# Ledger of designs, part 54: designed miniproteins, single chains

Each design is a single chain, and the fold is of that chain. pLDDT is the mean over its residues in the fold that is shown.

## One batch from the design tools (miniprotein)

Design m1873
Fold by ESMFold2-Fast:
Structure m1873 (fold): chain A 67 residues (1-67)
Amino acid sequence: MFSAEQAAQMLMRHGGLSEEQARAAVEVARENPEASVEEIAEEIQRRTGLSRRLALGAARLLKANGV
């Protein structure tokens, strides 16, 4: 299980997200552990304004790494 900080750093390094966007994405995934990749991506877009492509990438990385 990744810490919130480790997950955020992963999204910044591999996903091209800002620190604020990465932290918001981690928060969405942790608040919605049973949600699908699509549902997490939609909520990330709503909170951060990221494109669908970037939000889907973030959601996939978070779910693949047990966040």
Scores: mean pLDDT 79

Design m1874
Fold by ESMFold2-Fast:
Structure m1874 (fold): chain A 56 residues (1-56)
Amino acid sequence: GDKTIKDIKDKANQSSPTQKKIVDLAIDQGMSQKQIADKLGISPSTVSKHLKKVSK
C-alpha cells in the first residue's frame, strides 16, 4: 500500500501547470504572491487560489 499511496501523491502534485510554476517561483526565487502575479500576468487572487491548492 505504501508504494501506491506515494504514486497517487505524485500524480496529485502534477495536476496544475500554473500551480507548479507558482510554487517554483515562490520557493526557488522567494517571490511574493504579488510579484508572481505580475510576472505571470495574472491576478494576485489567482496566485493565492493556486497556492491554496498546493497546501492540499
Scores: mean pLDDT 68

Design m1875
Fold by ESMFold2-Fast:
Structure m1875 (fold): chain A 84 residues (1-84)
Amino acid sequence: MSLEEIEKEVREIVERLRRELSPEDAALATSQLGEFLTAFVQKAPVSEIKEIIDQAVALLESLGQLKEAEAFRELGKKAIESLE
């Protein structure tokens, strides 16, 4: 999976979250998803990227965004597989 494809999928998740969440909750979710993208671009250790994915998924689930949490978990899995 290319970096461009990962960036596009993250942007699509963020845009859906902005439609469904309050501005404050959308900002929190966007920040956490951005942390994942930054770590991935900087080629952080796979263990660190996995931890960031788990934290982002937990945040989305806590905000009632179960569909987006599942979508992000699958995106994160594909991103990790692209690093192996």
Scores: mean pLDDT 84

Design m1876
Fold by ESMFold2-Fast:
Structure m1876 (fold): chain A 61 residues (1-61)
Amino acid sequence: TRETALAYLERAREAVRAGDVELAGKYFLAALSLDPDNPEIRAALEEAVRRHPELAPLLAH
């Protein structure tokens, strides 16, 4: 589960770098669903939200 969550997190980071915010949001949601309290996932999402505020609702998950 944790390993799979981190794989989705890496896909989310790649989508953010590519500018595909919709795809990044889907991968962040998948990662959070598998490991909601993972500080690495939350830190990466917080960083993404600073550049793309539209991702902020995912912080409430």
Scores: mean pLDDT 81

Design m1877
Fold by ESMFold2-Fast:
Structure m1877 (fold): chain A 59 residues (1-59)
Amino acid sequence: GLGERARELALSKPPHVALEELGKELGVSPETIADIAMGYIMQGYSVPEAIARAAEILE
């Protein structure tokens, strides 16, 4: 699903590139994804997992 794709992008590309590509797929700004992902990072999730969870919420 989108979360798995988001995780793979975050692991294989610089964070700013991964967020831009996901933002285009979801129709949202990269900053929107980053803001939600930051909430997960503060809970103890890794950056790729936080980005994956943010993408799944916005789908």
Scores: mean pLDDT 83

Design m1878
Fold by ESMFold2-Fast:
Structure m1878 (fold): chain A 70 residues (1-70)
Amino acid sequence: ELEEKAEEARRAMDAFVAYGQKLGPITAPYAERGREEVEKAIREGDVDKAFQLLSEALYEAGKAVAEAMA
């Protein structure tokens, strides 16, 4: 239930942080900030907000990668 969904959000964020570090300095800051925001939302009991913040962090990281490749 809520506890399971919170764990899913944490696992997804942990994976993003790990991939962000592997993709190099372009994505790392977005992954780090996103993790803090997701964890705060989970502590507040707002799992929907946690997934929204994760999605926003992924979008900004992807945008930064696209701009670096252009």
Scores: mean pLDDT 73

Design m1879
Fold by ESMFold2-Fast:
Structure m1879 (fold): chain A 94 residues (1-94)
Amino acid sequence: MEERSLGEYLREFARKVDEMFGGDEEKLREALEKAGADFEKVKAVIRIGRGELSDEEIIEEIMRIEEISRETARKILRAMKEGDLELLREIAES
């Protein structure tokens, strides 16, 4: 993780998911459910990585999924955009 930005990692993740599932949301949902993963959380990460969401939309998705405050969600978004893994660690430790 430290050898690449979080934003670059999320973009590559979104690209690989698109290549694997061809944009088929139903197949992605089924695969994630079989793996025991939260579809809504993974979908939010993919949309963030694609750059399809505005900053405010990303904040709303993070708040809804993680049930955290808007202020915390904004700090997470800033850390993700800047690739600041140390800031993300500090937020998680708080």
Scores: mean pLDDT 65

Design m1880
Fold by ESMFold2-Fast:
Structure m1880 (fold): chain A 91 residues (1-91)
Amino acid sequence: MEEAKEGAEKARKGGESGSGKDAARGGAEAGNGAEKAGEKDGEEGAKAAREAAREATEGGIKSGSGWGAAAAGVSGIGGAVEAGIKAGVKA
């Protein structure tokens, strides 16, 4: 959970600073963190992933820099959200 939010924040800050490399790294961390959270705790993972995705998207749009990298992270988070919801329903 925390890892997904932390990654999303890094993606936003990277975009704002104009560092596509940092934005891409943060986005990847956000997606990976959300996936792990969904596997461990489906409900909490899904909620955290949604919040992280919203924050990353907002930061990317606002800065304009590194938007593609931020969007890549958000796509990964979206997949994790769906996986987390399905896992939560089954668990």
Scores: mean pLDDT 56

Design m1881
Fold by ESMFold2-Fast:
Structure m1881 (fold): chain A 63 residues (1-63)
Amino acid sequence: SMENERRIIHLEVVRGLLIAAKSALEMIKERNPSLKEQLDKEIEELNKQIDEINRQIAALQQS
């Protein structure tokens, strides 16, 4: 449906922003080894959010 297509586009935009944030945190972690443990936790939280969005997109694509 057109509504599902719009929802997918919005979810893809949000996913792109989360992926960009994850990349930024990975770069900060590379330059700041003392922050590794804290940044790893933040990156894992972003991964969980990305996984949730991927599940939502998959569900909408099957509708």
Scores: mean pLDDT 90

Design m1882
Fold by ESMFold2-Fast:
Formats: sequence, structure tokens, C-alpha cells
Structure m1882 (fold): chain A 63 residues (1-63)
Amino acid sequence: MKIYKITLKDGYTPSDIEKEIEALGGRILYRNERDNTAIVEVPEDKIDELKSLPKVLSIEEVE
């Protein structure tokens, strides 16, 4: 598992990607709806799938 800060595209909130993160075997650790960002935990073998999610604008590894 690795922790990422994700930024969502305009029109989406952290709640809109919860099912997609769960489908990757991950979970949302923290939601920031004001900044349209979330801290998520995802298996390392699913990082490419996380990057390719259509609602995700960018990702950044935390720590």
C-alpha cells in the first residue's frame, strides 16, 4: 500500500471517486472538498490504474 494525494478534475468531489478507489483495493483516508483533493491508500500494483482514473487530475506520493 502507498499513500497518495489526489486532485480531482473540476465538477468532481472526493465522494465521486470513493467506489473507484475501493475497486482498486484502496481506501480514502482524508477528504478535502474545499480544495477538491483526497488522501488515498492504494496497493502498489494499482498505481497505474489510479493515474488513469478519468476523474483524477493529478496525483502526488505522500511522504
Scores: mean pLDDT 80

Design m1883
Fold by ESMFold2-Fast:
Structure m1883 (fold): chain A 74 residues (1-74)
Amino acid sequence: MRKVLDVRITVDRESGELTLEMVLEEDGKEVRVVITSSVDALGAVKHWVPEAITDGSVLEATEKGAAAVRAAAA
């Protein structure tokens, strides 16, 4: 089973880029996964995130971050 060790979410308010960095543990090895997406492509990130994590709070934080970027860009 994959375990989430660390999660970092960075949102660039000017470019609308969302960066989700996760550190996962699988079979005693640490795997770093970086997903960079625009606000327009967040749907793909949302689909992938639930497959990689066991904590829904990360998905919620990602959605709120994207909403804040959209509001700032408007």
Scores: mean pLDDT 56

Design m1884
Fold by ESMFold2-Fast:
Structure m1884 (fold): chain A 98 residues (1-98)
Amino acid sequence: MDAALQALREQDERARKAAALAEELAARDPELRKTIERAARLLTDPQGAPEAEALLAEAQARLTKQFTPEQGQEYGEGLRALAAKLAGELRREAAKQA
């Protein structure tokens, strides 16, 4: 097998697992869900990326204070993966209505 293709598959699997973890957290924390959804909407605008990252970084910092540093890092990766996934879905939906 091509090592580059295997690395891409592993990265895609990690992103899916991270997003699923963030979805489970957001189901239990409505404020976290709102933050992820706001970040996703900001990511659909080219100028919104810095504000989206600031919101996600703030959410990760709150989780890191409540959980272990290792869990906070994992959750932070999940928040970014989920926000990116939702932003992609929003962009595709907008394209269908254009």
Scores: mean pLDDT 77

Design m1885
Fold by ESMFold2-Fast:
Structure m1885 (fold): chain A 64 residues (1-64)
Amino acid sequence: SDASAAARAAVEAAEKELGPAGGGAASNGTQRSLSINGSTAEAARAGGEDGKRRAAAGGTAPAM
C-alpha cells in the first residue's frame, strides 16, 4: 500500500538524517569527515527535538 510505503520511506529518510554517528553514509575514506558529519548527526538527534521545539515556539535559532 502507498500509505505503508510512504511511512516506511519517511522513517528511513529521517533515520538517515538524524541517525547516530554509527551510520555509514559519510565519507568512510576520511575519518575526520566521518567524525564531523557523525557528530553533527548525533547533535541533531539530541538537539533536534529541543532545537526544533524552541525554533517553532517563536524566536530565532541560529545554526539550525
Scores: mean pLDDT 52

Design m1886
Fold by ESMFold2-Fast:
Structure m1886 (fold): chain A 65 residues (1-65)
Amino acid sequence: MEEKEKAIERLEKALREMADRQIAVHPDQAEKYRAEYDRGVERLRQMTLEEVIKAAKAAEEALKL
């Protein structure tokens, strides 16, 4: 099993939820938030396992606000 794959899925889900929340509050800026999500996902392809886990925890913590 791939620990990195699981960490990437967690981070992608958190990033998507963050983008969706921002779009719901500011729909006129939806394109900006979607672009930020797309950039974040592309960056995951070159991150180490530790970087992905750290980013996932940070994003999940931000969503608890």
Scores: mean pLDDT 75

Design m1887
Fold by ESMFold2-Fast:
Structure m1887 (fold): chain A 58 residues (1-58)
Amino acid sequence: SAESMIQTGEEYAKMLAATGREEDRQRGLDILEKTKENASNYAKAMAERQKAAEAAAA
């Protein structure tokens, strides 16, 4: 899911860059940075939850 979030952010940034507007390109990069930060936090939370679930099942 974290990888999907980053992929979506990258595609959105590319679409904004494709408009040919520099402001759109910069906006896309800002959104991508925030998406990577959110994805990193989400991945950490999910990894901890997954490890706890697997430990409980063992």
Scores: mean pLDDT 78

Design m1888
Fold by ESMFold2-Fast:
Structure m1888 (fold): chain A 78 residues (1-78)
Amino acid sequence: ELTLLDLIKAALSKYKASEMVTPEEALRVLKENAGVEGITPEEIREYLKEKFGIEGDEMTPLQAARAVYELLQKRKAA
């Protein structure tokens, strides 16, 4: 099972913490390095807008990793 730390390590293996990434870029790395499935870029955008008020198309790798983790937890609970 994927932990938040696994997702953070996967994202930071390709990107610096200060780097801005798109949901598509973040998901590519998380699929390659952590085997993330069933999450779309649009779900990440919606999550970050709702939780953090981020209306832009770019986010930090840490924000992307946390969004994916919480979306995966929500799917397990549903």
Scores: mean pLDDT 80

Design m1889
Fold by ESMFold2-Fast:
Structure m1889 (fold): chain A 62 residues (1-62)
Amino acid sequence: SAVKEKNLEEIREETDILAESLREAMAEVDAEIASQGVTLPGPEFARRLFGRAMELYEEKKR
């Protein structure tokens, strides 16, 4: 197998972990916002979502 093939497998694995982390972060952030009865502007919502997703992604890669 070529180096390119290994890189594609690594990208696939990282993408799957990121997608799972983003899905979990979406559920957590949505539940938090719903419990507070508030609506966040899109940029603030995105910041919270991606921040949490990256935390989960880092945990899953360890």
Scores: mean pLDDT 76

Design m1890
Fold by ESMFold2-Fast:
Structure m1890 (fold): chain A 109 residues (1-109)
Amino acid sequence: SEEEREKLIKLIEQLNTVALGELALKLKRTDDESKRKEIEEQMKELEKKTKELIEKVREGADGAEVLKELARFYYKLNLENTAMSAVLQLARLTGDRKGALAFWRELKG
């Protein structure tokens, strides 16, 4: 439904805020110029990915698949806490805690 899509978009925006906060803290604590540039590029990549996935939701993409893609993306950026939050929201959306846990284990290797 439109209401369910709007709720999912709001959730993606909230996860993005948490992810940006984690990157901003890493940037503030980093003295190495090369690592600072890497974090700034990760912030740009995050903004692009967030916009892409919100557009996919507006186009009717499956919420579970979008949350899985977000969790994989956050984990790749070493944003483990944000990735875990996305997996918890996947469990809530699907009602499948066992499936969400299996997915989280796959992400960790």
Scores: mean pLDDT 89

Design m1891
Fold by ESMFold2-Fast:
Structure m1891 (fold): chain A 91 residues (1-91)
Amino acid sequence: SKMEKMKKQLEEAKKIVDDAKKQIMNPYLGKAPPLPNSTILKLAQQAQDALKTAKKIYDTSKDKDLKKQAKDIADKADEVLALVKDLGLGK
């Protein structure tokens, strides 16, 4: 169904954003070695794509629970992009 497809897209987007945040946060906090710039930029692009997916679902869905999940994912993606900018790699 359309809702099942949207739920799957949000679950995949959440996983991508959570993985990206963890990979970027650990070196940013000094808990792991620095990532190559190419890796950080790929994670930023994945977060940006997840943000676009979440915003589309937020704008098009009539379901309040899907809209809430989409907003939460979009907010997390924005946090990842802000971290990349703080590293001097985002504009």
Scores: mean pLDDT 82

Design m1892
Fold by ESMFold2-Fast:
Structure m1892 (fold): chain A 87 residues (1-87)
Amino acid sequence: SVAARLRAELERKLEEARELFKKAVEYAKEDIKKANEYIKQAGEKLGEAHRLAEETGPDARERFEKAAKEMGELLKEAVKIIAEKQS
């Protein structure tokens, strides 16, 4: 079904976004510019995932919200490290 394909694409984009946020954390200590580039890319992928979740339905929206909350913690960690390095 279309819904099943959209759900699979949602999970793929959520994993892509998560890996980009992880890279942002990894590079936050070594290369602030690269870390910021990964944050921007992760945000773009998360935006794509949000759109797919809205098209798919309530269960997909709930899945997106849970994943976005978890990725928000990775973003906070990366931003904190970047801020400490620029202090």
Scores: mean pLDDT 87

Design m1893
Fold by ESMFold2-Fast:
Structure m1893 (fold): chain A 66 residues (1-66)
Amino acid sequence: MITLDLSGLSVEEAKEKLREALESGEPLFIGSLSPHLVAQLSDESLEKIASRYLTPEEVEEVLKEL
């Protein structure tokens, strides 16, 4: 399992970190998000991030929204 803190990152920097996590094939826990990232993501993606870890397929969907 990978843990990321995205709170201080731009959208592009967050995309790079999410791609690295996707390449690992491991579940991802996102500990925090910047307001810019919250604005870009759907309610469904935000709920998944807040409630549990993301599968690689869910990380790919988050990347598509950014």
Scores: mean pLDDT 80

Design m1894
Fold by ESMFold2-Fast:
Parts: structure tokens; sequence; C-alpha cells
Structure m1894 (fold): chain A 68 residues (1-68)
């Protein structure tokens, strides 16, 4: 499993802990900087499976990095 898959799984396991979610999203932001367009698209699909509030936060992080 990739570190990205592990981070998404950690977010999914900790969706009720906003502090843990924020920390994992910060780690995800750093990983996103080295990801290909295809890997970012797969990540978008994976995070859409999260609870809507958490998914919205994760998608916002992806959008922010892509806007750079």
Amino acid sequence: SSSIEQLVAAIEANQDDPVAVALYLDLLREELKSMSEEEREELRKAVQGLRPDVAARALAVIDEVEAE
C-alpha cells in the first residue's frame, strides 16, 4: 500500500476527530505536491467515499495544491 492509501485510511478511521483529520490532511498536502495528475484523480475518487464534511475538506486541500 502507498503512503497516500495509508493517509486516506487514517482519515477514514479518525473522521470524528477534527484535530487528527487536520494533521492527516497536512501530510496529504505535502504528498500531493509530488503526485501525478492520474494519482490526484484517484485520490479525488477515494476521498469522495469519506463523510461529506471530511470529503469537502480533503477536496479543498487537493484544489488548493492544484491552484499552485
Scores: mean pLDDT 82

Design m1895
Fold by ESMFold2-Fast:
Structure m1895 (fold): chain A 88 residues (1-88)
Amino acid sequence: EIEKKIEEIRKVGEELIKLAREAGASEETIEKIRELIEEVIEATKENTPESLEKAIEKLGEIKKLLLEAGADEIEVNKLLSKMLDAVL
């Protein structure tokens, strides 16, 4: 169900925001990550092959911002894998 997928994406998104804050990300970077999470949600709602490819691209952008902020790559990959599972 799409609604359950969106709920899981939002939940994992909150964990990603927490990880970014703990890594010392700026409020500007945190807002950008939040915007990317909303784009993942919109792409998941559209549920087309093209929109899902866009969601995967946005997950890559979130990863880059988190790693640039100094977040642990293992934790980043773990959370992004959970979000990807919710998207697919």
Scores: mean pLDDT 87

Design m1896
Fold by ESMFold2-Fast:
Structure m1896 (fold): chain A 78 residues (1-78)
Amino acid sequence: MSVPELIVKFKEALGLPRTSSLKLSPEEIKKLGEALEKLGFGKADGKMDERFQLLLRNLLVLSGLSEEDAERFVEASK
């Protein structure tokens, strides 16, 4: 499975729009932050704090991305 395919499945699993973009838009960061807040995590409020970045990286790796690809995705989303 390609990295874009994994990203689409990752976004689908989180209830985000199914896009193959290798980053999160500000709207997707907000939606993901709201979903994480419901699970007892802090929200981004349009900003990627350290806790949000670590959680996002870990979720991407769990979804099948390499640590390097997960880091690139997080950096591109800042």
Scores: mean pLDDT 72

Design m1897
Fold by ESMFold2-Fast:
Structure m1897 (fold): chain A 81 residues (1-81)
Amino acid sequence: DEEIREILRYLGLSDEEIDELLEKGLVKPVSEEADKQVKETKEARSDNTIEELKEVLRQILLEALENGDTISLPSLETLEE
């Protein structure tokens, strides 16, 4: 859960948004499937890949919070690569 909080902070979410996601159980543990999705997204982009990826992931997380959908997180290593 501390690792998940660090990933969400890295994506630019507030502590309040992070607590809401975790309390509602909308965030799954870090998974290989989520890592694959992030890597595929990175491969599709040529410039500022990490900044755009952070924006997209943040929007998906906020939409999951609004809709009550469960989302899997990639590892910090995958996001920072």
Scores: mean pLDDT 69

Design m1898
Fold by ESMFold2-Fast:
Structure m1898 (fold): chain A 70 residues (1-70)
Amino acid sequence: MPLKFKAKLVNGEIEFFEMTEHNEEVFEAIQELIEEFKDYSTIEVEVEDGKIKVKAKTEEGKEEELEKEV
């Protein structure tokens, strides 16, 4: 089955988390992305069909987007 979940991290805390299936490799990749964007105030992560999409937002409203395959 394709892996699908959504998570939102605000000021270092997860406010919303939904996960249908977990995979250790996907979990590790997500942790790496969170660490990479730790200087951002809001991070949104979406995983679908083996792709990880991250959207990070600064206090100034600047958005940065990253896509990675698992």
Scores: mean pLDDT 63

Design m1899
Fold by ESMFold2-Fast:
Structure m1899 (fold): chain A 68 residues (1-68)
Amino acid sequence: DEKFKEALLELLRKEKDPKKRLALQYYGLLISIHKKSEEEVAEELVRDFGLSRKTVSELIRQFREALA
């Protein structure tokens, strides 16, 4: 989906933290390719990237807003 790709690229252009950039790319991959639920993806981001649940929720919110 072109809109999904553009939203991801826009967020990546603005995000300067490398860990958050990787988390955004991973989120996009899990949702788009692996069709995982937001809950499953949030748990993986906390587990694999060591991000707080608050930070993960904020990243997911930013992605949803960019897609709207």
Scores: mean pLDDT 75

Design m1900
Fold by ESMFold2-Fast:
Structure m1900 (fold): chain A 90 residues (1-90)
Amino acid sequence: DALEAGRRAGEAADEEARRSKGEGHLAAGIAAGLAYISGAVGSLAGLSGGEAGELAARAAEETAEGSKGEGHRAAKRAAEAAREVAEEAR
């Protein structure tokens, strides 16, 4: 289920945001928002949970690449969690 995969990835990113401060909180928060959007868009497009989780992971990776220091680390952890969601949803 694409919507569920996006929610699980978003919840994992929200956990990283809650654990982080400053730029880490912002970057992980952005990754969470993108994960929820990936689930919603994936559901509308008829994507699988694995496909939606992969979209969430790529979005978090893009956020990490555009971030520095703690923002980079927090977004990278969110991306790793989203990839795990994608793997489990296959």
Scores: mean pLDDT 83

Design m1901
Fold by ESMFold2-Fast:
Structure m1901 (fold): chain A 73 residues (1-73)
Amino acid sequence: SSSLEAQLVKLEILLGMLRISRAATDLVIERMEEKGKPQELIQQQRADRDRLEQEIAEIEREIQRLRDQVRRS
C-alpha cells in the first residue's frame, strides 16, 4: 500500500542517517587511536559504535519485513 511505501521511505532515510553516524564514529575512533587517547575513552566510543550497529541491524530487519509485505501484496 501507499502507506507502507511511505513508511519504507522514512525508514530508508533513517537508515542512511544512522550509517553516516556510524561512519563518523569510526573516524573518531581511528583519530583517537592515532592520537594515543586513553583506552577508556576509546572503549566508550566503541560502545557507541556497537549501539549504532545494533540500531542499524534493527532498522534493516524492519525494512526487509516491510519490503516482503509490499512484494506479497
Scores: mean pLDDT 87

Design m1902
Fold by ESMFold2-Fast:
Structure m1902 (fold): chain A 84 residues (1-84)
Amino acid sequence: DNAVEATLKAITIILKNGSEEERLNLVETMVVSRDEKFIEAGVQAFLASEWSREMLEKIAEILEKSKNPALLKLRDVLKEKIEE
């Protein structure tokens, strides 16, 4: 419980206050992660956050390298937002 809450808080801080480089590094970390709770927390935080079109495109490209179904679904959602 506390670990998931702490992870969500950390991800939210990076997405709100972090540089573009820090936000992209977070996505790269999610792609190589085997921690399902970290990946779920990341997906929720990304869906709740607002991004520029350029950032959405970069994130979607990084997520395409993932074999995780949750990250691939996030990629598809972000691609849909780019097309709108």
Scores: mean pLDDT 75

Design m1903
Fold by ESMFold2-Fast:
Structure m1903 (fold): chain A 74 residues (1-74)
Amino acid sequence: SRIETLVAQARAALAAGDVDAAMTLLQNAVSSEPQTPENRALLREAVAEFRAAHPDDARVQAAADTVLAQLDAR
């Protein structure tokens, strides 16, 4: 699915050290359809991975909180 593809691209960007691109891709994924329970679980897991990779980066924490808030609003 598009969401799975965007999450995979976000994980690749994170592994490459491109945090800004990774967060943009994750944001695009949470704004995409379909928002199935499986896709929502995948997005929550990806957000947790991003937070764990950058625990002291306030920008990553704030962006992750924004993505989670958008997930909860959908």
Scores: mean pLDDT 78

Design m1904
Fold by ESMFold2-Fast:
Structure m1904 (fold): chain A 95 residues (1-95)
Amino acid sequence: SLAAQAAEENRKLLPYNQRRNEEIQKKLEELEAKRTLSDEERLRLALIYSTKLYLKEVAGVSEEEIAKISDETLLAMAEAAIAAARRLAEEIKAE
């Protein structure tokens, strides 16, 4: 079933998801030590950092290539991924 396939893929990504969340939290804490971040800024930065980590750790893109990608493009990638995950969740629920 689609749900079984999603569960298998999620199991494979669990260690990456844990590391991703830890790295994002660390970066946000480092920035907040220097200045106060709004909730909107925190969310925007979390999406940007999570997309960069995905490209580096999962997609195998070099740090030099990632550095060339605009924040707007990284946000668009994150939004597309969220939309795809939402569609998959709706299909699993319908099954």
Scores: mean pLDDT 71

Design m1905
Fold by ESMFold2-Fast:
Structure m1905 (fold): chain A 71 residues (1-71)
Amino acid sequence: LTDEEAINYARAAVFLARQGKFDLAAKSAELAAQYSTNPEARDYFQKASEAARNGDGETAAEYAEKGIEAL
């Protein structure tokens, strides 16, 4: 199920972002966006990836969680 895979990658992005593993968090958020069927969730996961690439783990985790809620 595409949304289940998106949720798994988004949860990984939250975990990795909170650990300061920003490159891996950004990659996981990008994968969450690719597997998302919901355009609102995709937008949140893309924002999570951008925040992670900028070294903002808290913002990245928050957007990834909002993406999960939108699914």
Scores: mean pLDDT 84

Design m1906
Fold by ESMFold2-Fast:
Structure m1906 (fold): chain A 83 residues (1-83)
Amino acid sequence: MEKVREAYRHMREALVIIREYNPEVAEKAEELLREAHRAVLAGDYEGAVRYAQEMLELAKKEKAPEEAIKLLEEAVKLLEEAL
């Protein structure tokens, strides 16, 4: 539970940074964050990891600030450790 909560906090912090950088990219990232959250609520941790990875890849592709990328890398790691 704690690792999943920390992962979600990191994803939300990354979303704030992405939104300040590029609001259009943030809309897509927010959708992925919502899907990851729904997956967690359904007990689908594998799905949550997949959505977190997609959010990370989106951030990398769109050249989001390194701080946001690091937060998303840590979120993916925390979710994988919760499997």
Scores: mean pLDDT 86

Design m1907
Fold by ESMFold2-Fast:
Structure m1907 (fold): chain A 86 residues (1-86)
Amino acid sequence: SSADLALLQATSEQVGEAVRARDYDRAIAIFRETVEQLPGASPAEVEELTALFAAMLEALAAGDLAAARAHARRLGALLARLLARR
């Protein structure tokens, strides 16, 4: 939906700024708030998506690109399933 896309677009810039600043706690907090605002997201889905995002950032900070890509793929698949409900 246009509202979901607008939310994701606005949040993408803020998350990107936090990641560039290496402020990973802020990036995770912004991501969690955004997923919580997506209609139909259960608390369990919010927790799982946020944990995968945090794991991806931890892997990136450690220079483990293989682990970061694996977490990113799983995050993308779960987010796609959530968005497909609408």
Scores: mean pLDDT 80

Design m1908
Fold by ESMFold2-Fast:
Structure m1908 (fold): chain A 63 residues (1-63)
Amino acid sequence: DEELIKKIEEAVVRAVIEEGSDPEAIEKATLRELEKLGIDPKKVKVEVKKVGTSLKVTVTYEK
């Protein structure tokens, strides 16, 4: 569980660094990074919203 959370966080950070501020691109990149880490992208819901100069990223792992 702790390792899963760490992998999800790493994938999100990588996606934001690579794609900048485009929410759709960050969502797609996050799913790709999770897949590279062995996490089933079908079990993950990623939502990215741009709020002013900030990004709100929500990741939900489905059982």
Scores: mean pLDDT 76

Design m1909
Fold by ESMFold2-Fast:
Structure m1909 (fold): chain A 82 residues (1-82)
Amino acid sequence: SMSFIEKLLKRADDLVERAKELLKKDPDNKEIQQILKEAEEIREELEELKKNPSDDLKTILRLIGITLRLIGLELDLERLEK
């Protein structure tokens, strides 16, 4: 559980840094700005889950939702990096 949250946090951190680098090249790109905002929101939610870890069903469902959101943002950013 905790190791999974740490892996998701690392992915969110990597996504934030990549989005910031792209914004240095294209600061007015609204799609990159939105990806950055959503990645920061995911980071905050994961930090809260890390502070209060639980293996209950509600927490598992939240982690699944976060994982799907991260995958979507990673795919969107990969498209924009080309």
Scores: mean pLDDT 86

